# Designed miniproteins, single chains, continued (4), part 53

Each design is a single chain, and the fold is of that chain. pLDDT is the mean over its residues in the fold that is shown.

## One batch from the design tools (miniprotein)

Design m13937
Fold by ESMFold2-Fast:
Structure m13937 (fold): chain A 73 residues (1-73)
Amino acid sequence: LPTPQQLEDEVRVALATMEVALAEKYKDKLSPEEIERIIERVREVMDQVTSPENRALLEEDLKRLEEILKEKK
């Protein structure tokens, strides 16, 4: 079983990934500033996770958000 710390990290990653998925789904209703705030939160989670697999998932999530932001600028 994971440690309490590892479980907290998994929860943070899951929440960040869900937020990115919702941002992608509702991108036409989100302002550039709202997307920038989501990018900042995902980067904060990346700084907290130690798992290479989880970091790779968040890196892909960041790429999707950056692409959405680029389309709005």
Scores: mean pLDDT 79

Design m13938
Fold by ESMFold2-Fast:
Structure m13938 (fold): chain A 75 residues (1-75)
Amino acid sequence: AEADFEAEVLLALGDIYLVLGKMSYEKGDKESAIESFKKAIELYREALALSTDPQLRADAEAGIKEAEKLIEEVK
């Protein structure tokens, strides 16, 4: 129960950092954008480590792929 709650919180934080990264990139701050995307990936990976829920895992994996793609596009 606690691990599932932590996984949900980590997924939500990952989503927040993904959005913050996109906002930084739109403002021309490539360095902050990359840092935010890397933080999102870390948070999504932590969520995956704590949960076996198929939907949460799918959402986290999708977030990681999007963040990795955005890092490559920003570089």
Scores: mean pLDDT 87

Design m13939
Fold by ESMFold2-Fast:
Structure m13939 (fold): chain A 62 residues (1-62)
Amino acid sequence: MKPDEKEIIFALAVMEIALVERSPLSPEEKRALIDEIYQRAVELGMDPEEVERLKAEAEERL
């Protein structure tokens, strides 16, 4: 994947997670959506290890 595409995917995932964290959803629903967002990012070419680290950080914020 081209570097620009990876950066865009990362930026979109971060923005989506920020919106989920600010939403009125339950913590369980937020965790499910964050998991789905990160899984999609991996499918689009992000490093699974990096994604798992970011996911853990996001879950700690909930």
Scores: mean pLDDT 74

Design m13940
Fold by ESMFold2-Fast:
Structure m13940 (fold): chain A 60 residues (1-60)
Amino acid sequence: MSQKDIEEAVELARKAGYNPSRKTLEEISRLTGLDVATIREILATLPLEKIGQALKELSV
């Protein structure tokens, strides 16, 4: 995974906020290599600030 892909995924997660579309979840999955189910759980359980950090840590 490149740093640029991770940064793009973090931005998508923050921008999606409380209403992530299925397409957004799939795009984050492609950028990070994480399962859609894992991403959905992260977005549902963590505040926006921690979502970015979690995606970056799990992908790197």
Scores: mean pLDDT 72

Design m13941
Fold by ESMFold2-Fast:
Structure m13941 (fold): chain A 60 residues (1-60)
Amino acid sequence: MILNGKLLVTHQTGVTWTVVDTETGKKLIVDKLSKDGYYTAIDTETLEVYEIPVDNIIYP
């Protein structure tokens, strides 16, 4: 499933971002490795996997 929202980075490691979806308030862990213009992200509550367009990651 593609998640088309603006995702605000709250924390990061060398390999992941922790982000908040600004529309839904969902917290996700995003893998920094992109494929075909998408990052893979996991919802921290439901463990659902999303694809996120690379341009939707917002740094504070």
Scores: mean pLDDT 82

Design m13942
Fold by ESMFold2-Fast:
Structure m13942 (fold): chain A 114 residues (1-114)
Amino acid sequence: SGSELQKLTEEVAKRLKEIDPELFSETENSEILSFVRYVKTFFKEELNKVKDKAKFLALTYAVLKKLQQEKLIKTDIYNTLKLISEEIKDLEPKVSDDKELLEKVFEKTKEKLT
């Protein structure tokens, strides 16, 4: 429902502010909502397997934006999100700090795109 989508979007925004406050300050809530809707539509099965959906969505959004800023996206958004999702799955159990996790996911995804 729209209400549940809005609640998830607000929680994603909160987590983004914690892990990347600079990116959060440059991001409109409407962009986060559109991103959450996209992931819920095309990555529903993957999203349902993650324990912390808001953290997963905040991390995937931040990594995607960093890759776009560095002009490193050579595939479509769908394939880029698949790579980011796999790196989060591998690294999340090994990294306790969310900011360190963001940087490691970004570097691993960048390596696979270059």
Scores: mean pLDDT 86

Design m13943
Fold by ESMFold2-Fast:
Structure m13943 (fold): chain A 80 residues (1-80)
Amino acid sequence: SAVATLEKLAAYLREVAGDDESAARLEEAARLIRQGDLEGARALLTELRVKVEADDSLSEEARIATLTGLRDVLALLEAA
């Protein structure tokens, strides 16, 4: 599910990558999905994707893993 993917990615970013800000944004997107605000979730995740693509402070591995997860969730939201 989109929510499960976002929660797993948020835990990874918080615990492994040390990116608490991006983790909090993923948790907010999961909350919006649970409330049925798919448009708000899409907007937030799209903004986060742009930020992560430009973020030189993340390792290459963490950046790729995050962008892959965001792509997969955005595809699920477009199909809904």
Scores: mean pLDDT 83

Design m13944
Fold by ESMFold2-Fast:
Structure m13944 (fold): chain A 104 residues (1-104)
Amino acid sequence: MITQSPSSVTVKEGDKVTFNVTASEPVDGQVRWYFQKEGEPPRLLIENVSTLAPGVDSRISGSGSGTNFSLTIEKVKKEDEGTYYFAAKTEKGWVWSSGTKLTV
């Protein structure tokens, strides 16, 4: 089981926001963060905890290990608005969080 918090958050442009994940069991570094903008398909932001996907803004960073992971966005922009999902590879395959909806 993977719990992501908060489920929704509203911030102002220029703010810093952090999404937190707690896994019920330790997971390996095979974890990813995805972003889905309204009306668009989900796209990869981060893989292997902290590796930014090509073209992803350097204001975005990932960290964590074991059972606790986080995604941080510095100097939030209106285009960052959307839903952020965490996924971890387990023995049972990829497990996805319910996500966090970010409003700017």
Scores: mean pLDDT 82

Design m13945
Fold by ESMFold2-Fast:
Structure m13945 (fold): chain A 66 residues (1-66)
Amino acid sequence: MSPEVEEALKLLIKGSKAVGDGNLEEGRKLFDEAIRRFEEAGHTDLARAARQHYDLLVAEVEKEKA
């Protein structure tokens, strides 16, 4: 994979862990950075998938706190 995609995947993993730990603000920042890097690398499909994954994780956390 290109270095940009590998870095974006690392950010996505860190963001997923942050959301799982309840750090929604940190998770959003990490996911936004990953999405930006995927878009810059021309992987719009991966950027869309990352956005959808973030939305699902946040929805699960919000349901638990509601």
Scores: mean pLDDT 80

Design m13946
Fold by ESMFold2-Fast:
Structure m13946 (fold): chain A 81 residues (1-81)
Amino acid sequence: SSERALELMAKGSEAAKAGKYEEAARLYAEAVELDPGLLFARIALAIAAEKAGKTEEAKAVLEEMAATSPSPLSETLRKEI
C-alpha cells in the first residue's frame, strides 16, 4: 500500500543520511514496487542509485518516469536521460 511505500521511503531517507546510498536505493526500489505512482520514490531511487555509482540503473528509472507521465515534466525528464 501507499503507507508501506512511505515507510520504505522513510527508511531509505535514513540510509541516505548515513551515506549508505546502495541501501537507500534498494529501499526506494521496494517503495516503487509497492506504489509505482509515487513519483517522489522514483526520484529518490534515481538520486540514490546515481550516488551509489549505478548510473545505468538511475537512467532506467528516469526513462520509466518519462514513459509513464504525460505532463510537460515528463518531456523535460526525457531530455535529461
Scores: mean pLDDT 76

Design m13947
Fold by ESMFold2-Fast:
Parts: structure tokens; sequence; C-alpha cells
Structure m13947 (fold): chain A 89 residues (1-89)
């Protein structure tokens, strides 16, 4: 079940980034909200390793969207946090 949630989270995150690149910020926000919801469910059910994987995916998604929006400093910070979470997964 947790693996399925993580796969859906990755898909929602990818769609959020694609929408942001297309300039559809409303669609990007909707997919980002779906990704966060799926991440919250995965964190409730997952192991510590899976929780770090969820955090890495969400932070990578946020970093990419922030870079698309021109928020370069915030994007870099989110990327650094994603790399740290990925190492702990």
Amino acid sequence: KVEELIKKLEEAGRKAVEAARAGDLEEAERYLEEAVRLGEEAVKLGSEEERYKVAAILLETAAEILRILGEEEEAERARELAEEAREKA
C-alpha cells in the first residue's frame, strides 16, 4: 500500500512540475496539493526510510516549481533538503 502511495505521489509531483512549466499555476497547485495529501498518507503508514523518501520527492518537486517561478534561493534550499532526505532513505 505504501509503495502505491509513493508511486502516486511521484506521478502527482511530476504533473505539478509539468503544469508549472506550461504556466498553468492553478493546475500546478492542484497537483501539488494532491502530492502533499498522498505524502501525508504515506508518512502515516510508512517506515522511517519511506518517510525520508516521501520528503525527498516532495522537496524535489517544490524545488523545481520554485525554480520555474524564479525563486532561485528557495529552490536551492529545497534541493539541499531533498538531497539530505534522500541520503537518509
Scores: mean pLDDT 83

Design m13948
Fold by ESMFold2-Fast:
Structure m13948 (fold): chain A 60 residues (1-60)
Amino acid sequence: MEDPELQKEIDEALGLMHLSVLVISTGLSPEEREELLKKLLEAFKDKDLKEITDEDVEKV
C-alpha cells in the first residue's frame, strides 16, 4: 500500500538517522552533538537531509 504520510515519516526518520550517524562520527559529546544537529537542521532545512555530507557538517 502506498501511504504518502507514512512515506514522509519514513523519509524524515531516515534523514534524521543519517544526520545522527554523521554527528556521532565527529566524536563530540552527546550535548555538543545535539547542538550540532540543531544547527544542521536549521542550515539545511530546505535540503534533503539524506543528501547532507560530512563536509556540510564540518562547515557548520
Scores: mean pLDDT 76

Design m13949
Fold by ESMFold2-Fast:
Structure m13949 (fold): chain A 91 residues (1-91)
Amino acid sequence: AAAERQARLAELQALIDELESMLKEGKITPEKVRELAERARELGLDHIASLFEKAAEYVEKKTPENLKKAKDYLERAIFLLRLEQIALETE
């Protein structure tokens, strides 16, 4: 139904916006990243949730090198979330 599709699109956009904000500001915490993982799981996007869990693990290691790895996983998650939006919009 249109309502369910619009709700899903809105949540995908909200996840992307929050991720882009976190990456731009550099304010990344394991707690926020795990919240994003839970929200991705609620959408049935377990593969994206797994990327968030890996990013959170790297953030917890509290080194600049591990933060770079975490950001790489988060950027990959944004890419996959945008693919999900495209798939929904073409249905």
Scores: mean pLDDT 84

Design m13950
Fold by ESMFold2-Fast:
Structure m13950 (fold): chain A 70 residues (1-70)
Amino acid sequence: KKKELIEEARKLFQEAYNAARAGDDETARKLAIEGYKKLSEALGKPFDEEEAERIARTIITHARNRVAEA
């Protein structure tokens, strides 16, 4: 189960990154939050919504910087 949750989280983070690169920040945010929920469950820790939002912003910022530099 832990492996499955980590794999799902990775897919969600990758989809979030792709959405952010396409300019769809709302989809990127939703996918990143879902990925963090899966990751939190895999690690056996409580879901932290503030941390999830921080991760979503990080993914969006990273994707935006990569597009701007390309």
Scores: mean pLDDT 78

Design m13951
Fold by ESMFold2-Fast:
Structure m13951 (fold): chain A 58 residues (1-58)
Amino acid sequence: SAKDAVERAAREIVSRLSEEDKKLLTIEQLVEEVKVLVPGLYDEDDFIRRIVEEKLKE
């Protein structure tokens, strides 16, 4: 599903960051990086942002 694709992309992006870089990462930066890994969702910024925000609250 699109949600699963976003969650996997976000996890991949975060897993490659140092602990210092994770503290500097903004939701908007993460949305743009997810769009690079899931180009089919290039117009779905609000959808990506919502899923990323929900995941970061866990």
Scores: mean pLDDT 78

Design m13952
Fold by ESMFold2-Fast:
Structure m13952 (fold): chain A 82 residues (1-82)
Amino acid sequence: SALSFLALGNIYAKLNNYSNAIACFKTAIQINASSVIYTNLGTVYAQLQKYNNAIACYQNAIAIDPNNSTAISNLTIAKNLI
């Protein structure tokens, strides 16, 4: 399920295995795209200092859920870093 790949992606991110975290989050999005999955993918891109990729993910998260305060806050921060 998308939630299983989201959980696995979060575990890889905590282990600093960002390549596997990204792969898990992208697979989760293909199964069922959600604001939370895009937010977590954006956060991993930000950890890698790939701010343009992070911004795109946060924008997708906000498009799905305009009230996602985490994605809104992180989008503002990421835009100030480029």
Scores: mean pLDDT 92

Design m13953
Fold by ESMFold2-Fast:
Structure m13953 (fold): chain A 50 residues (1-50)
Amino acid sequence: SKEDQLLQLSQELQKLVQDMLNTNLTPEQRAERIKQIQELIKQIEELEKS
């Protein structure tokens, strides 16, 4: 369902945010995480608009 997809995406987003907060990342790795977070947020917003 749409709700299940939103939950899954939200969990992935939370995992990436926690990784950034708790892991000592290089600037390059941090940029990659930020990019992934932005893409997930976009996917969540698009799904919510459906």
Scores: mean pLDDT 82

Design m13954
Fold by ESMFold2-Fast:
Structure m13954 (fold): chain A 70 residues (1-70)
Amino acid sequence: SDKIVEELLKKIEEIKELIKNKAPKEVINEKFLELRKLYLENVDKLSEEQKKLIKEKMNEAMELYTEYMS
């Protein structure tokens, strides 16, 4: 569903913004958990291309967070 993809992408952008603004680690971690939960609850509704896109964007956010933590 395009709507679910949009919601997932929006949550990823919110996480990236929190990292950029140097939000507390606890807040960022909680948002990553919310994102993973939303993804897992809806993964059966996603095409393989949509799953790949979401995983790539989640990995980008994780890389930014790892850099921020270093």
Scores: mean pLDDT 85

Design m13955
Fold by ESMFold2-Fast:
Structure m13955 (fold): chain A 65 residues (1-65)
Amino acid sequence: SAEELLEEGKRLYAEGRYEEAVRKFEEAIKLDPNYKEAYLALAGALAALGRTSEANAYGAKAAEL
C-alpha cells in the first residue's frame, strides 16, 4: 500500500539512505497521487540530498493538496 511504502521510506531516511527513501516516496505517490504526507517526505529526502529545486517543487505540490 501507499502507507507501507511511506513507512519504509521513513525508515530508510532515518538510516541516512536518502536515495532509497526517495524511491519509496515516489512509489507511494504513484499509488496515491493525492498523498500529501508522501510529497512532504519526498521533499525532505530530496533536500537532504541537496536536490533543492526538486524539494521546493514537491513541497509546493504538498501545500496544494
Scores: mean pLDDT 89

Design m13956
Fold by ESMFold2-Fast:
Structure m13956 (fold): chain A 58 residues (1-58)
Amino acid sequence: SKEERIRRLRKELEETEEAIKELEEELAKDPENVSLYSALGILKAAAEFLREEIEKLE
């Protein structure tokens, strides 16, 4: 159902936002690590996509 899809997407967003926080803490310890910058960019893009998908479903 639409409600189940929204719940799943919200859970994925929550998990993605937690991963972003953890990665930002790692990047703060190693600010010149280009791999961490790349990974963080990917996760932020994923979080944005999830927010848009949730908004479309409402």
Scores: mean pLDDT 85

Design m13957
Fold by ESMFold2-Fast:
Structure m13957 (fold): chain A 80 residues (1-80)
Amino acid sequence: AMEEAERYEKKAEEALKQGNLPEAATNYFKMGDAYARAGDYEKAAEWYSKAGELYDQIDPNSVNAGIAYIKAGVAKAVLK
C-alpha cells in the first residue's frame, strides 16, 4: 500500500514536470486510494484534496474534482 502510493507520487511528479496536469491529478487520486486502502485516512484525504484542486484547474466544476472532494470528506469522516 505505501509502495503503491510512492509509485503514484513519482508518476505525479513526472507528470507535473512535463506540464501534464490531468495525469498528475489522476496519480494524486490513485495515491489517495492507496492510502485509504492502507488505513491512512489522513493522507488519503490530503491527496484526494490535491487531486480535486488539480481537476478544478483543468476544468472548473468537473465531475472528477467533485468525486475527489467527496472522497476526501469521507476519509476525514472515518477519522471522527
Scores: mean pLDDT 80

Design m13958
Fold by ESMFold2-Fast:
Structure m13958 (fold): chain A 70 residues (1-70)
Amino acid sequence: MSEREKLLAEIDAAVERALAGEDGPTLRAQIENGSPSEAARVRGLAATRELGRRFREEDVYKTPAEIAAG
């Protein structure tokens, strides 16, 4: 796969993780009820938040309890 395809697959996987989370039903509703541009924005924000959450979970300065909880 090209680097572009690989990056898009990672973004899609991050969005799917966000949609499987606690806010998943709300995010799905926003995507389904919004315009295509709004859906793309919501997906982009969801992916960014999941990636940010993963960086926080992997942060070497976090306690084991915080990593397990986050």
Scores: mean pLDDT 65

Design m13959
Fold by ESMFold2-Fast:
Structure m13959 (fold): chain A 55 residues (1-55)
Amino acid sequence: RSEEIHQAMVEYSEALKNKDFEKARELLERLGELGMPEEVVEEWRRYIEEQEKKA
């Protein structure tokens, strides 16, 4: 894992805890750019949508 990926994942987790779904989506796009597999990015994007609907 690279330092950039680690920091982006930490901020993604914090955004989800704060229910900042816009920030979480931005960080997901960043993780995709950093090399996260497309399948994982799409799965996490759906997860964000489900969490947002529950809020």
Scores: mean pLDDT 79

Design m13960
Fold by ESMFold2-Fast:
Structure m13960 (fold): chain A 66 residues (1-66)
Amino acid sequence: PTIVGTVSGDLSTLIAAAIAMGGIPGVEVSIVGENTIIGKVLGDEAALEAALKELSSLPGVEARVV
């Protein structure tokens, strides 16, 4: 599964989101463009839930599973 995060904040919000999601085991993080973060979940459903929760908890970040 893939999580897409859209950041409406500044660069510091984007970096914070990337760090938070990249710290979760089984998740590969990529930054696309200047405001989008993509998390590829290689782990189980627990990794997916953890990544979605971490990303959506950040102010200025809208996260969804695609």
Scores: mean pLDDT 78

Design m13961
Fold by ESMFold2-Fast:
Structure m13961 (fold): chain A 76 residues (1-76)
Amino acid sequence: SIEKASKILEALLKNQKTGISVRDLAEYTGLSQSTVSAILKTLKEKGLVRQDPKTGRYFLVGDPIQALAEIEKTLE
C-alpha cells in the first residue's frame, strides 16, 4: 500500500546519517522483517540504497521518488 511505502521512504530519509536496520524499519512500518528485507534487496539491486557491510544498516543513495515507486511495486 502507498501508506506503507511512504513510511519506509520516510524512515530511510529520517535516518540518512546513521542508516536504518531491517528490524527498526519493520517495527516502524508494521511489516515483517522478511518483507522489509525483500524491499531493501530490490532497492539495493537498483542502486537506490546501500548497505553498510559492518553494521548491516541501509542508507538511501538514489532518487526518493524512484525509491517510493519501487517500494510500492514490491508491496503489490
Scores: mean pLDDT 85

Design m13962
Fold by ESMFold2-Fast:
Structure m13962 (fold): chain A 89 residues (1-89)
Amino acid sequence: SEEEKQKLELGRATYRLWTEDEQFLQEVKTGSEEAGKMIEEYREAIENALAVDEKQGYLLAYNALITLISKYSELRDFILEQINKELEK
């Protein structure tokens, strides 16, 4: 479905940003050490899921993004801006 396609695209962008952009992770940790730790824990879970089922791994990444921005709403706009930049690549 189109909705699932959008979630997968956001999941791929999230996983790429969270694994490849050390500056992003440092800025998140500066705003909240707990948020940074949550990203690191989600990275491990997403990598394990991707090894079993690529689609489910990226859907997990999408759900991790939604959970992160809901829990750390003060970082929401910053995180979404960085995700949008990843989607433009």
Scores: mean pLDDT 88

Design m13963
Fold by ESMFold2-Fast:
Structure m13963 (fold): chain A 58 residues (1-58)
Amino acid sequence: MAPRRERLLVGPFESKEELEAAIARLQATVEAGGGRIVRVDIFEKDGKYYAEVEVELP
């Protein structure tokens, strides 16, 4: 099969802990759909936390 890749922006969040919880929920959703998280890049901007997440879907 040719897997489909998507990039998602998660955030903004006030804390890294909130961002990590959101990423965990995203991972559960992606895995339930038969996909996986390939990469997570966490960054801070203007006192807020964001993540660029790359997912691979069936």
Scores: mean pLDDT 82

Design m13964
Fold by ESMFold2-Fast:
Structure m13964 (fold): chain A 107 residues (1-107)
Amino acid sequence: GLGGDLVEKVKRDIEEIKRLGEQNPKEAIEKAQKMKDEFSALVKEFEEAKRNPENKAKYDEWVKKLGEEIGNLDEAKEFADALHRLYRGAQAEYDKLIEEFKKKLEE
């Protein structure tokens, strides 16, 4: 399903960065920072869409198109909300990994 595959990919990427961090903390920090920046940008887009009427119109259009593709507007809204939570969760996990690897470099 559309959401399940993305969740599994994010989990896989996090686990790969954890493994990389055991061998090369510096590269793991760089990769985690890049992922954090990407997910932070996505979170910002969702938050700005809710705050600004012009951005909200673009968000509503995206949700409408998604609803047309899956045949259910309410399900599309629930999916968009779940995606925002996933992006926030991923951002927080990458931030945690960066701090843990930085601490290893200081020891």
Scores: mean pLDDT 72

Design m13965
Fold by ESMFold2-Fast:
Structure m13965 (fold): chain A 98 residues (1-98)
Amino acid sequence: SHMIEKLKEKVDELARLVEEEMGDPATAEAIRSLGEKIVKALKEGNKKEASLYATQLIFLTLAVAEEARLQGKEEVADRILELGMEISKLVDEAIKSI
């Protein structure tokens, strides 16, 4: 699915940004793990689990964006939030296709 491939790309972009700009490989791995769980739930037609894991990913992006701001990395924080919103929209669109 084109939407699933785009979702994977955006999750990987977010994880790399957190790893490279925040120096936080543990949080990057958590982002990748949640992305894999979202993709699995979508492939299985499990709308409830897809929404749950997407919500968990958004809360994680909010926490990391706040940490970026506390470090004076406003542009990084804004990009993290933008990627989180793009991921949320892709999940919503994929759920509508089930």
Scores: mean pLDDT 90

Design m13966
Fold by ESMFold2-Fast:
Structure m13966 (fold): chain A 104 residues (1-104)
Amino acid sequence: SEFVKKVGGTNEAATREGIERLIREILELLKEAGVPEEVLREVEELGRRILARFPAASAEARDRVYGLLRGAVVVMRKLKAAGDAEGAARVALAVLRAALAELE
């Protein structure tokens, strides 16, 4: 908290375009892992809601959402490499729901 305040508390990568790229990467990872269409549709809907609310959010909430989505991509890449499509789907849904909650 104090360290973040000392460096201005803003992440220049926490832009709408940055979030849109991360959501797109999450969707591509899930498609490549072969997850069911129902999961892809839920992730797309959550991503649309995040993008709609993101511009009105505080800088701190935007930074937290960016961190959540970036962390999800890292974990999902590892799960995909391990052949764990179900784990990748669970991480994507949990993180997107948490990101949406940060914006409410």
Scores: mean pLDDT 82

Design m13967
Fold by ESMFold2-Fast:
Structure m13967 (fold): chain A 80 residues (1-80)
Amino acid sequence: MLLSVEPTVPPVYEPGENAEKYEERIKEDPNDAKAWRNLGSAYYQQKKYGEAEKAFLKALNLDPNDLLARANLLATNTKT
């Protein structure tokens, strides 16, 4: 355990793949606020700010105490 190769998982933002995964979760449970927030983040990374804003708004409608969705919505709204 002395040898540590840096386990930096590259933050591989594969926005398309991530969006598809969350879209599938939303089809199973359209009231999953966390899935909506993650979908918004995936669209934001694709620079699809309008789609991201809508997803974050849906997440906040489901869970108004989601501070991450609120912060991301604010950031997205300034670019839309």
Scores: mean pLDDT 70

Design m13968
Fold by ESMFold2-Fast:
Structure m13968 (fold): chain A 63 residues (1-63)
Amino acid sequence: MTAEDYRAAADANAAAAKAAEAAGRPELAAQYRQAALYALGMAARLAGDEAKAAEYFAKAKAA
């Protein structure tokens, strides 16, 4: 996967999280948000921004 692929995955998971929240599925929404944060972390890592990647991974772990 490229950084662009991971950003696309993050966008898809963020959209899925909004849809799940609108459907009254907060647990599912949280899982999609966690997946989106992890994908953003991978995109940052591939772009060489290790500090930003660590920040996203920490947020994903806390979610």
Scores: mean pLDDT 83

Design m13969
Fold by ESMFold2-Fast:
Structure m13969 (fold): chain A 83 residues (1-83)
Amino acid sequence: SSLTALIDKAEELLEEAKELFENGGDPEEVLRLLEEAERLFREARRLVETYAPESPLKEELLRRVEEGLEEIRELREKLEEKL
């Protein structure tokens, strides 16, 4: 579904950002990946909350979004400490 595809893409970008950060890559490139991932997670949250019926799947999708946004926050804090 389009909702799942948005979350999947956001998670892929987040993993790219994590790998780049761990390998000592460009902090600005890490930030750009995190900003794009956050944008996709926030859009996915809006769509899931607005259009998805109440179900275990909705709960799972919202959990994935919340986990992704928390990981973005944590990585941004680590990035700011390194700069």
Scores: mean pLDDT 86

Design m13970
Fold by ESMFold2-Fast:
Structure m13970 (fold): chain A 72 residues (1-72)
Amino acid sequence: SVEELNLRAGRALKVAADTSLPVEQRLAAVREGHRAIAELRPLDPESAANFERYLRLIGARDPDPEVRAAAA
């Protein structure tokens, strides 16, 4: 459902933004975020665009260059 996709994207972005977590967990979360956003985009383009903005912030701010590249 659209609600489940929104929850999935939101959870992934919370993990991806949490710099107290290991890089591997943040990378996995960024990849999951991209997948959830891609599925959400045709169903709820406004929420997808909002989550894409959060991914771009992670890409700009994460201390790890691999996480930044993955979030772009």
Scores: mean pLDDT 86

Design m13971
Fold by ESMFold2-Fast:
Parts: C-alpha cells; sequence; structure tokens
Structure m13971 (fold): chain A 63 residues (1-63)
C-alpha cells in the first residue's frame, strides 16, 4: 500500500507540474506574439527540457 500510494502521488505531482508548465508555456507564447519571439523561444526550450525530464522520470517509475 505504501508503494502504491507513493507511485500515485508521483504521477499526480507530474500532472500538476505539467499543468503549471502548460500555463507558463501559453503565457510565454502570448507575450511573444506581441513582443519578441526569441525571448519566448528560449523560455519555451527551457520548459520543454523540464517536461522531458519529468517524462523520463515517469517512464522510470512505470518500469
Amino acid sequence: MEEERKRKRMIEEYEKKAKELFDEFVQLLKEGREGNSDVNFKKAMETEQERLELLAKREEIEE
């Protein structure tokens, strides 16, 4: 039960972080449409890297 709860919480944390990253990503894109897309592109790249790391950790848990 403890391990099941731990895995469930990890998955929930991942989804929560994904939501936060999505909101951040949308905000950056919105700002770029009016301002400078280069700035938003750099931020988007960083956000993508964070998502990639979360996906890798999630896959490791699923193994």
Scores: mean pLDDT 71

Design m13972
Fold by ESMFold2-Fast:
Structure m13972 (fold): chain A 85 residues (1-85)
Amino acid sequence: KEELIEKLKKVRPAVLRFAEDPEATQLLIDAAIAMIEGNEEEARRLVKEAVEKSKDPKGEFDRYVAPLLPKELREKLKAILDEEL
């Protein structure tokens, strides 16, 4: 769990340079970290903020965040994102 959080924090600056909407992508990465930490309420809050700030929050997630995540975590965050859309 801690190893995945460290990996996400390490790759975040590189991903944000490539992301089409770096503010929304940063919020989605932070939501993934919150979910790994067991804080689903914070993860949901961050996803909601990303949805409010981005024109294509699902596209940002699928292109720039989902590839960084193991399948189980990816599916959980995708479900939260679909609920907030």
Scores: mean pLDDT 81

Design m13973
Fold by ESMFold2-Fast:
Structure m13973 (fold): chain A 56 residues (1-56)
Amino acid sequence: MEEKKKLIEELKKYAESKGYKEGIDFTEEEIEAILEQTNYDLEKAKEMLEKILNSK
């Protein structure tokens, strides 16, 4: 559980570093869904998040 929480926070920070805001551009549930789809692989999750947010 601790590792999952850390990955969620790291992915949120990554999105925020790109200028996106939690609760406006993305939600914690979306971050969790992306991590689940990538089997909690942070690098793949970052790529997926970029595709979703940068193409929007």
Scores: mean pLDDT 78

